# Designed miniproteins, single chains, continued (2), part 5

Each design is a single chain, and the fold is of that chain. pLDDT is the mean over its residues in the fold that is shown.

## One batch from the design tools (miniprotein)

Design m4152
Fold by ESMFold2-Fast:
Structure m4152 (fold): chain A 80 residues (1-80)
Amino acid sequence: SAEEEKKRESLRTAVELIEDSLKKLEEALKKFPGDPAVLENLKALIEEAEKVLEEAKKLGDEETAKRAEELIKRAKELLA
């Protein structure tokens, strides 16, 4: 349906924005590895990506779900 296509487009936009945010946080952590504000933003990004993952799975959008899972994995590795 048109609504499902619009939801898939919104999730794709959301995952792209999360990818951009993660890249900026990765760069910030390289300069300031223990910055509490960067770590809090990284935790918030994980929560956003987990929401995108859940919605993508509900819609059967396997590609967006995989992208969200990869972002969650990368963000968690930065918190390790």
Scores: mean pLDDT 86

Design m4153
Fold by ESMFold2-Fast:
Structure m4153 (fold): chain A 58 residues (1-58)
Amino acid sequence: ERYERYKEIFEKYLTPEQAEAVARALADAGYSDETAERIAKALPQMIAGGRAGAEALA
């Protein structure tokens, strides 16, 4: 049930396949809904912001 809520949140920001994978991982980790929502908001920004650096791909 927690997995379904995570999936819905992430589907707004990621592709369906990515949302499913991330939601599964977070549900298995047992994070609260509040923590999952915080991660969901941060994750697209981290991907877009290239915090890891050197994401110069074609």
Scores: mean pLDDT 64

Design m4154
Fold by ESMFold2-Fast:
Structure m4154 (fold): chain A 83 residues (1-83)
Amino acid sequence: SLAEELLELGKKGDPEAVDRIREALQSPDPEVQLAALRALKEMLENGSPEVQKKAIETLREALKSPDPEVQAEAKKILDEYGL
């Protein structure tokens, strides 16, 4: 599924994958949106400094999402990492 692909991209920690994950946050499918947030969390835990920086920027963009569940999960992840 797309959700499984997004989580795999997060685990690989490829900086080019951040753009695909950012697009997934705009999905009308809440399962896809949550998978994108989980992928960003994986990038924070296991990514290079470049990947971590891009993940933080994308999570901060997610705080402006019109979806309150996306906003709440992004805030939770950022708070867990002291960001």
Scores: mean pLDDT 81

Design m4155
Fold by ESMFold2-Fast:
Structure m4155 (fold): chain A 94 residues (1-94)
Amino acid sequence: KAEELYRKGLEAYRAGKYEEAKKYFEEAISLLAEDDPRLPYVLMNLGNAYLNLGKYEEAIELYERAIERARRLGLPEEVLSLLEMGLAIAKSAS
């Protein structure tokens, strides 16, 4: 269920439908446990959607949450690098 919503969010995001992507990602997050290793990825993509909508403060908060979760779960450095990049872009735009 969460995986299907996440996939729909990614499809909407790739089509440039950022408001639609945001809704799917928010629904996916509501179905994931706090310790689910998928949560940082969904938070990252939700942050990317907010960034594309010009909602920089919301994007910053989401990237920071994703970084905290990714570090706690020991996710690969490549994921942390993408999150730090998104955070830097959002902070420079705000």
Scores: mean pLDDT 87

Design m4156
Fold by ESMFold2-Fast:
Structure m4156 (fold): chain A 93 residues (1-93)
Amino acid sequence: SELQERLRELAPEIERVTREAFKEARRALGPTRDDDEADRQTEYIARLMEERLSPEILEVLREAAERVLAGEDIPFPNPYVGAAVAAFIHRMR
């Protein structure tokens, strides 16, 4: 699909930013011990991604998030892209 091709092309940049967001969230918030702390970490990661990723990449992640929420099974090119989409879904809820 066109979405899957776009995600593959953007995967290196999404991975780079998402990996740094996870590292910074851990430094700022520490390790998560319960679901409430995990939710706060996910929100923090989502905010960093929104600030650091281009509007074009954020639009692709939004489209992927909407399709996942609609029940579509989307294969992601790597776990960090999957984590980015999951964080975006969390912020949209």
Scores: mean pLDDT 81

Design m4157
Fold by ESMFold2-Fast:
Structure m4157 (fold): chain A 95 residues (1-95)
Amino acid sequence: SLEEDPLFLVFKGMQAYLDGKYDEALKYFDKALEKEPDNVFALIARAEVYLKQGKIEEALRDYERALEVMKKLGINDSLRKWIEERLEEARKLLE
């Protein structure tokens, strides 16, 4: 159903995130990742929520997983470069 579509779940999660409803956003991204564990958009979006919550180690894991998936698929575009930059920025928060 639409409510079980990973893209729809990511969209709902992004709406919750923009509204500052971080726990609600995480529930949607978690459901999307239960359906598609390697969904790059859900991994990135969940990492951004974790950063807003100060959960830096959780954010790092999701960015690193997203990069691993993109590298395995041979994706080398502006999105991958942006994720690499966000990952380095997040790593600096632990130093």
Scores: mean pLDDT 86

Design m4158
Fold by ESMFold2-Fast:
Structure m4158 (fold): chain A 78 residues (1-78)
Amino acid sequence: PEPSEEVKKLLEEAGKAYEAGDYEKALEKAKEAYEKAKTDYEKALALLGMAGVYRAMGKYEEAEELYKRALELKERAR
């Protein structure tokens, strides 16, 4: 399934911020993508983005929790 254009743009902005090392902005954009998400698939993508940022920041427990939530949503999107 393809995410909506709105969610896609927010995830692209989060990815660009992540590549620039701006983890605060990357997390902000990924959280916004989660809030705008309409499907379990889109929510899972946003959670994976947030998990990646937390992992890069050394917040491994937060990252693990978000990965678990994303996997649960992906299973529901079957």
Scores: mean pLDDT 83

Design m4159
Fold by ESMFold2-Fast:
Structure m4159 (fold): chain A 76 residues (1-76)
Amino acid sequence: MERDREWVERLEESLRRVVESGKRAKELGKKEAEEKIRKLYEEMEERLGRSPDLETGARYAEESARESEKVLEEGE
């Protein structure tokens, strides 16, 4: 039971990180980064819908969050 809650919390945190990255990209005028992050969010939602379990979904969300933050920093 506790493990499932841990994965749900990690998933929610990762989703929030992706959203925050998108907002920051927009505020900074990084249009390329904003578009890439938006696409990452859509791909993440698709992968989450196909995930066999919460752990797999949380890992995908974490990867997407890391990639969104990288895109925000490197994007112009």
Scores: mean pLDDT 79

Design m4160
Fold by ESMFold2-Fast:
Order: structure tokens, then C-alpha cells, then sequence
Structure m4160 (fold): chain A 82 residues (1-82)
């Protein structure tokens, strides 16, 4: 699911990418991981608004896709620990 969402995000504009990321994050059963990902998403949106570090819509979309891939790996790690 998260990897599939990341692939869709990479092919989307920034507004669609944010919507897909929010839906994917909302599906995460781990409340701590979900909160961390929501905070990271807000950080990416803020960086794009403020022009921090030369953030572009394209780089923000790439960051969102990587965020979901990292979340997939974190969920797999937590599942292995349980």
C-alpha cells in the first residue's frame, strides 16, 4: 500500500501528491508513526511555502514519496519486533 502510494505520488502534481500522502498516512495503524509522518508532511509543505533550501514542487513530491517508502520500512521493522 505505502509503496504503491509512493509510485502514484511520483507521477502526480504537488496538490495530488499531498492528498495521496495524507490518505496513505491515515491508513497507518501505528499512532506514533502516523503522528511523526503527519509532522514530516507539514514540514515539507512549510519548506515549499517558505522556499527553504530551494524547495520546489518537484523536490517536495520526491520527498513525499521517500517519506512513504521510509514508513513502509518502519512498519515492517515494527511488525518483526512484535
Amino acid sequence: MLREAAERIERSDFETAVELAREAIASIPDPELRAALEAALEGIEAALRDGAGGMTPESAVAALAELLRAADEALERRRAAA
Scores: mean pLDDT 78

Design m4161
Fold by ESMFold2-Fast:
Structure m4161 (fold): chain A 82 residues (1-82)
Amino acid sequence: MKLEEAEKLINRAKELIKQGKYDEAQRLVDEAYRILKENLPDDIIKEAEKRYEQLKKEFPTLPDVEIRLMALVYAINLAKKR
């Protein structure tokens, strides 16, 4: 399932962030976003974008890649419940 592949990329990116490897994590987050954008309905993607903006306001000091990762996790969880 393509969602499972996106989840694997997100989990790998999360571990890379813990190691301070933000550039490598960003590449995996970008690939996961591409997979999700191609496979999820536009309404779920828009909800992820709203979550990203909310998280940026809540955690202004976090790296952008970490905030994007959290928004993609939210999108995957929404897709699984529908």
Scores: mean pLDDT 82

Design m4162
Fold by ESMFold2-Fast:
Structure m4162 (fold): chain A 60 residues (1-60)
Amino acid sequence: SLLEEARELRERARRYREEAERLREEAERTGDRRLLLEAEILEGVAALLEGVASLLEKKA
C-alpha cells in the first residue's frame, strides 16, 4: 500500500540522517571535507525520500 511504502521511505531516510550525523562528527574530528560532502549528500537523499513519503501519504 502507499502508506506502507511511505513508512519504508521514512525509515530509510531516518537511517541516512543517522549515517550523515556520524559522518559530520568524523569530519569535525578529522577536518576531512570529503566526509562533510558525503554527509550533505545523504541529508539531501533523506530529504527527497521524506518528500516522496509525504506525497504518498497525501494520495493514500
Scores: mean pLDDT 90

Design m4163
Fold by ESMFold2-Fast:
Structure m4163 (fold): chain A 64 residues (1-64)
Amino acid sequence: DEELKKFIEKLEEEIKKLDEEIEKLKEELKKNPENKELRLELEILEGIKALLIGIKNFLLKKLK
């Protein structure tokens, strides 16, 4: 389905953007390793990324 393919493309773009945010946050955390808020934000973003990858894989299976 064309709509499904477009949605998967949008998910891949979102995952890529999120990965860039995660890398930036990791760099900030290296400068402030005791910052509990930054660590929590990193954990949350990594969790969201894992969830989005799971959704993408589920949708790819449905496309077949």
Scores: mean pLDDT 84

Design m4164
Fold by ESMFold2-Fast:
Structure m4164 (fold): chain A 66 residues (1-66)
Amino acid sequence: SVLDEVRAEAERLAEEALARNPHPSLQELQRLAAEMLALGEARGVPASDQAAIVAEVLAAIRARAA
């Protein structure tokens, strides 16, 4: 599904961010969140689903960076 594809790509963006900086700054996290929201919007994902994906991926980043 488009939702699964968007989630997978958001997770890939998160992995790239962590590879560059294991402890991303607030500004880097905000930029990443904006990229994920733009991706979801471009693919026609509802705003509520976009927000859920961003929240899940950012939570996973915090867990892996800790």
Scores: mean pLDDT 80

Design m4165
Fold by ESMFold2-Fast:
Structure m4165 (fold): chain A 59 residues (1-59)
Amino acid sequence: GDAEGAAAGRAGARAAAEAGQSGHLAGMYFMKDGMREGSSVGAAAGGAEGRRLGEQGRA
């Protein structure tokens, strides 16, 4: 249901924030090497998550 979808979304955001905090400085170096590729992959993942949560809310 929508509550399960919202909980999964929050858990994913929390995990991403924790990973970002631990690897923030290292990530800045790799960003220059593949910023557009990383951005494209991130956009695809974000779009998929948004679509899933939208379907959960509409159902």
Scores: mean pLDDT 54

Design m4166
Fold by ESMFold2-Fast:
Structure m4166 (fold): chain A 71 residues (1-71)
Amino acid sequence: SSLETLEEALAFVEENKDDPEKVREYLEKLRKENPHDSVLQSALTEAIKVVDDPEKTIKALRNAIEALKAE
């Protein structure tokens, strides 16, 4: 599910805060593997835009997770 994938992505970013290139590669791979999931595509694209700032990346992913949980 989009929620499970975003929660996994959040955990990966939190574990790799000091390696933005590794985070970028991981998020781009998730986006490539889920081309038809519009929610995941949008959330991952926003996270990738701010990937050089780990706090902003975490916030972007948390916002997407919270939005999905609101339904």
Scores: mean pLDDT 86

Design m4167
Fold by ESMFold2-Fast:
Structure m4167 (fold): chain A 60 residues (1-60)
Amino acid sequence: DDTKLGTQLANLGKLEEALELYERALEKDPDNKEAWKNLGEVLKKMGKDEEAKKYYEKAK
């Protein structure tokens, strides 16, 4: 699924591609806490700590 593929891309350092896949996963299921958390982790790796913080709140 898009969440798993996004995680694989993030592990390869393809952060923008991972972000797109997590966003797609959330379009299909906005209650997917794993996708919210992983999207936050990607944003943190991209240096967007304030944005990442907002997404971690959604993952609770």
Scores: mean pLDDT 79

Design m4168
Fold by ESMFold2-Fast:
Structure m4168 (fold): chain A 71 residues (1-71)
Amino acid sequence: SALEEVERAFERQIAEEPNDWRLYLSAAGAFRLLGREEKAKKYIEKAAKLAGISPEEAEKLVDEGLERASK
């Protein structure tokens, strides 16, 4: 249930800001931490396309974002 609530929260935010590539990266990082790798990969691909960068660069940004979120 908690996992579904997190997924629904990101789906709502994405519906409001469908072209915010940073939001897709944030969602990808969250889903990766939750073990939802397929969904994380889809969001990384979408973020890369919206930002005009490679999927490899988007992966690096997700890793860097998770690093910054951790103390």
Scores: mean pLDDT 79

Design m4169
Fold by ESMFold2-Fast:
Structure m4169 (fold): chain A 80 residues (1-80)
Amino acid sequence: NLLSEALQVVNEASQEFQLSQNKVELVKKDLVQAFESGSLTPPKGSNPDLSKAERLAQFAKGKSEIAKYAVELVYYHLGA
């Protein structure tokens, strides 16, 4: 299940980067909506920490596009 893989990526990345539970729930909500709609709209705004972006990308390396999108959502909410 591609959504289950992406949700696991959210959990693992959020734990590693100490994302608050409120932000984790926002990421999961956005991820589920993106999966159901088939639209992976990139989040607006940016986290300028490229080192964190590179580390986050490893959680989705070789995985589905929805798992990569999960990483983008975590990165966005980490900087918000």
Scores: mean pLDDT 78

Design m4170
Fold by ESMFold2-Fast:
Structure m4170 (fold): chain A 64 residues (1-64)
Amino acid sequence: TKEINEAAKEALEWATKNYETKSDEELFKHIKETLEKAGASPELAEILAKIILKEAKRIYEEEK
């Protein structure tokens, strides 16, 4: 949905910005919570959060 798509983009930007200052566990929990609040099922939120966290790491390392 549009809401989940917007939440995913917001979560990716947030995770990339906070990657250096927060643990992977903290980043994952925040991403998952953001997606669930936007209407994603717990299962979908977990899958998307894993993908978003990996992408945030890639962007963070590429920008350094």
Scores: mean pLDDT 82

Design m4171
Fold by ESMFold2-Fast:
Structure m4171 (fold): chain A 72 residues (1-72)
Amino acid sequence: SLVVPEAYIAAARAALARGDAVAANTALGNLLSMFPELSAEARELVARASEALRAGDEAEAMKHLQAALDAL
């Protein structure tokens, strides 16, 4: 099956919604590894989401993940 970048962002958002920051970060790492051709805007928003996750700011991470979906 063809996997799309949107599926990885959706997986990260679902993990974050259940409080699983480790699974969310893994999904974002896989996204960046599998799709190096992502737009600069989408890549920057994913990076901001990862930074927010490391800071423990789940609300800010969710905001950036939604913006990344909209930028795909």
Scores: mean pLDDT 83

Design m4172
Fold by ESMFold2-Fast:
Structure m4172 (fold): chain A 71 residues (1-71)
Amino acid sequence: MEYKELAEKILEEGRKAAAFLEPIDPEAAEEVLRLAEEAAEAAEKGDLERAHELLGEAQRRAREALEAAGL
């Protein structure tokens, strides 16, 4: 398996999530994108446990931002 494909998918999903958050909470959008970028880098290096951990944190940040916005 080429981990680059997984890393690309992680980054694409992260960019989509950040785009959704940008008009609601630009700071959270930036944090989610940064975490997705770090997760993609970890996945590309084969550190899937680290990638999973970072994605979990990105999902938590996104949820907190949506809850704060009353969503």
Scores: mean pLDDT 83

Design m4173
Fold by ESMFold2-Fast:
Structure m4173 (fold): chain A 66 residues (1-66)
Amino acid sequence: SEAEEEAIRLLVEEGGLSEETARRVVEGAKKLLEAGFSDEEVIQYLVKEGGVSREVAERVVELLKK
């Protein structure tokens, strides 16, 4: 989806991830949201698995909830 591609770009440009890693991390975050995990739990996943700041992780979650 366009929201997923926007989240991938954000993780690459501001998170410093490769496109492959960003795509994998976005898929994981999307699956957690679909499974009913809280925004905070998904943010923690993105910080730990993606190695990105909390600010970037919060913006990714907002994009994926569109």
Scores: mean pLDDT 86

Design m4174
Fold by ESMFold2-Fast:
Structure m4174 (fold): chain A 100 residues (1-100)
Amino acid sequence: SKEEKVETARRLLEEIRRDLELALEYARKGDLFAAKLFLMSAVATVIVMKHMFPEVSELLEEALELLERFKKALDEGDLEKAEEYARRTVEKLEEVVEKI
């Protein structure tokens, strides 16, 4: 049902939000390796969402592009940019949930 799809999408969004919060926390501590592990977890969850919700695949592709920019910001040590891309990724995923 639509309700079950929305509930699943919300749960996956919350998993991604937690992963991005942990990625930023570890990046701020200088642990880029741990930060990237949480980023890779977030990317994997978005890929799962693309398989589950093909009707919103374009929005999920935009979320993946934002996660690639987040990774680049982490590589450059730009924590302000990383935080901005993390926020924009969550906003894009909230739009995904609204359009399911």
Scores: mean pLDDT 91

Design m4175
Fold by ESMFold2-Fast:
Parts: sequence; structure tokens; C-alpha cells
Structure m4175 (fold): chain A 86 residues (1-86)
Amino acid sequence: PDYFGEALELALAGSGWARAEELIDKTIELLDKNPAKTEGTKEVYEALRRDKIRGLLRMLLDRSLEANNVPGPLVQHLEALLAELA
């Protein structure tokens, strides 16, 4: 499932921030636990996964900072995730 896409839609709508955070966490958890099919595929998948997650998290953070009624803990969580991916 596209949990990041769903989380981004919720963030852009300015509602369901708790659900958006949950979907982000699930996406990261599944990607962290998802084994690559081969060693070469694993290396490429890991690099692409990190780049994609970083890009989506930056977009979500930017949108959250512009939105009204965004919970502070969600912003902190997104910033912490971006720091871990740096």
C-alpha cells in the first residue's frame, strides 16, 4: 500500500494528522523489514528507498509547517525522521 501517498494527502487536507503519522511509521517499518530479493537488488533498493523516503518526508514537513492545526509532536517526528535519514 502507498502509505506515504495517503499520509501526504491527509497532510495537504489539514486533517487526520494522527493517521498521517501512523501511516508514515508503518511505511518506514515495512521498508526497514522488507528484504531485497538479491544482494545487488538489496543495495539498489536501500539507496532508492532512503532517497524516496527523504523526499516524501521533506514534502510532508514543508506542507505541515504551512498548514493550520498541525500537532507539534507530528512536526517533531517528521524532523527527527529526516535527521535519521541524513
Scores: mean pLDDT 59

Design m4176
Fold by ESMFold2-Fast:
Structure m4176 (fold): chain A 85 residues (1-85)
Amino acid sequence: NIQQALQQILNSRDVTLSRNDQAVTLIRQVGSQSQYDQAQQQRRQTQDLLDQGIDLTKQDIDRGRDLIGQASSLSLQLLGQAQRL
């Protein structure tokens, strides 16, 4: 069911974006300017993957989910980097 898959993907997007916001906020407060600039670049890459994954889900649910998974993994890496500062 494409509608159910899209809802799951939209929920994953929201979690991923929220996690990135938390990471970027922490890096802004305790990180260097260079780390903040890199975090902003990673936010843009994550957003691009989310947009591609949502679009692809209309044609290929599994490929869409794979891209959303990649975006989520990048988000977790960024949060982990922020927490180690």
Scores: mean pLDDT 84

Design m4177
Fold by ESMFold2-Fast:
Structure m4177 (fold): chain A 87 residues (1-87)
Amino acid sequence: MEEYEKAREEARKVFLEAVKQALEATDNGDIEKAKELVDEGMRKAVDIFRKAAEKMTPEQRERVERDIELMREGAEKFKDYLIEKAK
């Protein structure tokens, strides 16, 4: 597997696990914990992706940073969704 694709899949798995835990926290009424879990998941996913990028080509590293921006946008929208769902 290409290093970029492998790193993207690992980062995705980490973030999706955090999303699952955040949904469970939201169902239990703990929105602050749910938001914290999303932020922690993003931090871990970004760390995995950027560390793997050290072994990538310049073109792949540019793609990594683009994917990180998209992930951050998605995480912020997801936190907004959790807040609305909790109302």
Scores: mean pLDDT 83

Design m4178
Fold by ESMFold2-Fast:
Structure m4178 (fold): chain A 59 residues (1-59)
Amino acid sequence: GKLYRALKDVKTSHPAMVSLEKGDLVEVLKEVDSEWVEVKSLKTGETGYVGKGVLEEVE
């Protein structure tokens, strides 16, 4: 999938969502809608939903 970088820290306790630190790389697995994507963290291997607005496309 396409690689994205987290633009800021994202902390969540929700089991459907992924927590990220600024600069973390993620792979987009699925676009859910215009605002939410399902991603896999390359750092932790965790999968979950995150807001598209906190991600920057790398490649």
Scores: mean pLDDT 79

Design m4179
Fold by ESMFold2-Fast:
Structure m4179 (fold): chain A 64 residues (1-64)
Amino acid sequence: GPLEEALAALPPSAAAFVRSTLEQLELYGKHEEAEQARELVLQGRVEDALEVGTKAIIEALRSG
């Protein structure tokens, strides 16, 4: 699908990091941030996607 095509355009390490970030967002119940990050990846805005995702994961870890 579109996400797999966008990830295939990235270096393998970057694609793996994006997938891990999205999986962690879902794990912590950050569904809105996961959706936002997916949309940013589809737009080629990978750095923005990782910033959104990592900030949300850090916040979840600090709040638990």
Scores: mean pLDDT 85

Design m4180
Fold by ESMFold2-Fast:
Structure m4180 (fold): chain A 106 residues (1-106)
Amino acid sequence: MKQAEIFIMTGRYLYHQGKYEEAIKYYEEALKLDPNNGRAWRNLGETLYALGKYEEALKYYELAAKLQEDSPKGRAVSYKNMAKVYKALGKEEKAAEYEKLAEEAA
């Protein structure tokens, strides 16, 4: 548990510095230790979104929401991120759907 959390935190610091490819490597290391870590999948999705890889970001946000099923707050964040992806893709109706899901999960 402790080592996976350290990798996630290191990845987040690299993400905030714009070092997206390095951040991805640390999230992948965290997922090798804990493949069911919804936070690591969500952080991977956020990094892919920053790189403009919207379809891959959406897939990992969907997985994060599923893995955080016992955490309403975690699911709400993942749904909000999915809404952002749909907005970026010009899918306003889908974006509104996921905004509503985020509100209901909170």
Scores: mean pLDDT 84

Design m4181
Fold by ESMFold2-Fast:
Structure m4181 (fold): chain A 91 residues (1-91)
Amino acid sequence: KVEELRAEIARLNAEAAATPDPEERLRLGLRALELGAEAKLLEGADKEEVIRGLEETAEAAREAAAAGEADPALAEEAVRGLERLKERLEA
C-alpha cells in the first residue's frame, strides 16, 4: 500500500542523508526512486508517465554533470541505475 511505500522512502532518504559514503547514498537514493515509481503507479499514474519522469531525471543528472554541478562518475552511476529501473518497469 502507498503509506508503507512512503514510509520506506522516508526511511531510505534519512539513511542517505546520514551516510558519509557517496556510493551508499546513491544506492539508497536509487532504491527510494524505485519505490517512488511503484507508489505513483499504485496511485494511478500511467506507466509511460512514470518512465518519462525517470528519463527526465537521468537527463537532468547528465546536464548537472556537464555543467560542473555534479560529480560525473556519480551522475553516470545514477543514470545507469535509472535506466535499469526503466527496463524493469517495461518488463
Scores: mean pLDDT 81

Design m4182
Fold by ESMFold2-Fast:
Order: sequence, then structure tokens, then C-alpha cells
Structure m4182 (fold): chain A 65 residues (1-65)
Amino acid sequence: MEEVRKLLEKAKEAVENGDIDTAEEYIKQAERAAVRYLLEHGDVEAVQEAGKEIRKILEEMEKKK
């Protein structure tokens, strides 16, 4: 789960800097890490929380268009 959080933090920083391409790459990496975490631990709640953060970052990216 920490790996997912770290990737999402990097995505947020990239959005703040206007680097949408880098933010999108970190989001994709976070999604892959979250799927792996779900498969290894079965923690649906933690993965759902990560999904909410991803959605918030995507909404911020759309505002930067």
C-alpha cells in the first residue's frame, strides 16, 4: 500500500508542476501497484481508497487542460 501512496504523491507533484504526462505515468504505475496489492492481500478497502485518490488526481488533471 505504501508504494501506491508514494506513486500518488509523485503524481500530485507532477500535476502541480503542470507535467500532465508524468502525472499520468505515475497514476498508471499506482493502478498497477494497487491491483498487485489487492491480489496479494485481498484488502478491498485499501484499494478502494487508492481509487478515490486516483480519481481526484484525474479531476485535477482535467482542470489543467
Scores: mean pLDDT 79

Design m4183
Fold by ESMFold2-Fast:
Structure m4183 (fold): chain A 74 residues (1-74)
Amino acid sequence: SERDRLVRLLGRMIEELEARGVPFTEAARLAQRLAAAWQSRDPARFAELRREFEALPNEDLREVGLRALRELEA
């Protein structure tokens, strides 16, 4: 299901971020933002989230978050 795909994607993202030394709380916040954009089904929300992720000061959050966003948009 689409929800199962989302859960697996967000789980992999959190695991990768934790492996890179990002705290679970920060990884979980990123996952919540991605889930909200996915639930909206609004392309404008994905575009806004992309700009926000590109501006993230943490390089790991930026890289992994943008990759997850691209996978959700595909």
Scores: mean pLDDT 86

Design m4184
Fold by ESMFold2-Fast:
Structure m4184 (fold): chain A 58 residues (1-58)
Amino acid sequence: GMSLEEKLEKIRAYLNKLVEEGKITEQQKEELFDYAKKLLEQGASLEEVLKIIDEIAL
């Protein structure tokens, strides 16, 4: 399956897009990235983490 590093790269890319679209700030991006990393390390799926980001940020 996808590595933790690959999942984190996809999350960072998504969060960068949200900043570019004006939906979150740079500070919120870093906070959400740290939270996402914690969730992935605890066994959450990439899709679950992306959904949680959307629920918090959008």
Scores: mean pLDDT 86

Design m4185
Fold by ESMFold2-Fast:
Structure m4185 (fold): chain A 76 residues (1-76)
Amino acid sequence: AVDLAAEVPVLVAQLSDPDAAVRLAAAKRLFELAREYGRNPAFDVAVEPLREVVATDPSPEVRGVAALALAAITAA
């Protein structure tokens, strides 16, 4: 079982990493978790950091995956 309350804050911290590969992996993992667990309050802490990545990240690939993760977390 995945402890979302423990894992999501770590992934959020990794979205601010200087290494684009680390940010990409964090965004991919958030997307994977959001697809598996759906709506969960544990993802709320990721919403604003993901919006910032989508708006400001220098890597188009990181922005794209972050947008997918954000969409999955905020889906109806």
Scores: mean pLDDT 84

Design m4186
Fold by ESMFold2-Fast:
Structure m4186 (fold): chain A 67 residues (1-67)
Amino acid sequence: NLFKEGVKAYKEGDYEKAKELFEEAVRENPDTITAAMALNMLSKIYREQGDYEKAKELFEKSVELAK
């Protein structure tokens, strides 16, 4: 499960691996809720890295997908 692997990488501080796994989860997962959760995690990572514009974009996509 790509989303669970992404969460594990995030908890271990491997943000590059976490990004890759969450991007794959969005691409491959037909479940809009799982894709929304992955986008929300990507938003958190970008915010932690100081990319607030990208974080906001990803968060808004997550909210729209969960609608």
Scores: mean pLDDT 81

Design m4187
Fold by ESMFold2-Fast:
Structure m4187 (fold): chain A 60 residues (1-60)
Amino acid sequence: SKEEELKKRLEETIKYVRRRIDWLREQAASASPEEQARLDAMIKELEDYVKKLEEKLKSL
């Protein structure tokens, strides 16, 4: 069904974004202080995005 397809896409997107967060954290570990600040900001935005996607998934 359309709802099952949406759930699957949301779950796949959440997994993709979480992998991206993990990659960014690895990059931040070896980055300059200026780059660490930028990467930390990006990580926070992606974490907030994941929370919104998880809420949407729960509402289906």
Scores: mean pLDDT 87

Design m4188
Fold by ESMFold2-Fast:
Structure m4188 (fold): chain A 75 residues (1-75)
Amino acid sequence: SMAEEVKKKIDEIRAKALKEIDGTTDIGQMQQIVNAMVKEINKLLEEKDGGPEVREYAKEKVTEVAKYMQQKIDE
């Protein structure tokens, strides 16, 4: 389904962001990575809105990456 295709794209964007966060110790770079991920996901949802389920999934995955970034900063 379109919803599953969009979720897979969100997962790909998330995986890239997590890998980039792992590759840096600079807080400013981590924030830029998260902002770039959010921008890319928002663009995807504007082009292929899978409805409320996909929007909620995107929000959850963005929150997970933001928490991961914060955990790395706090270490």
Scores: mean pLDDT 85

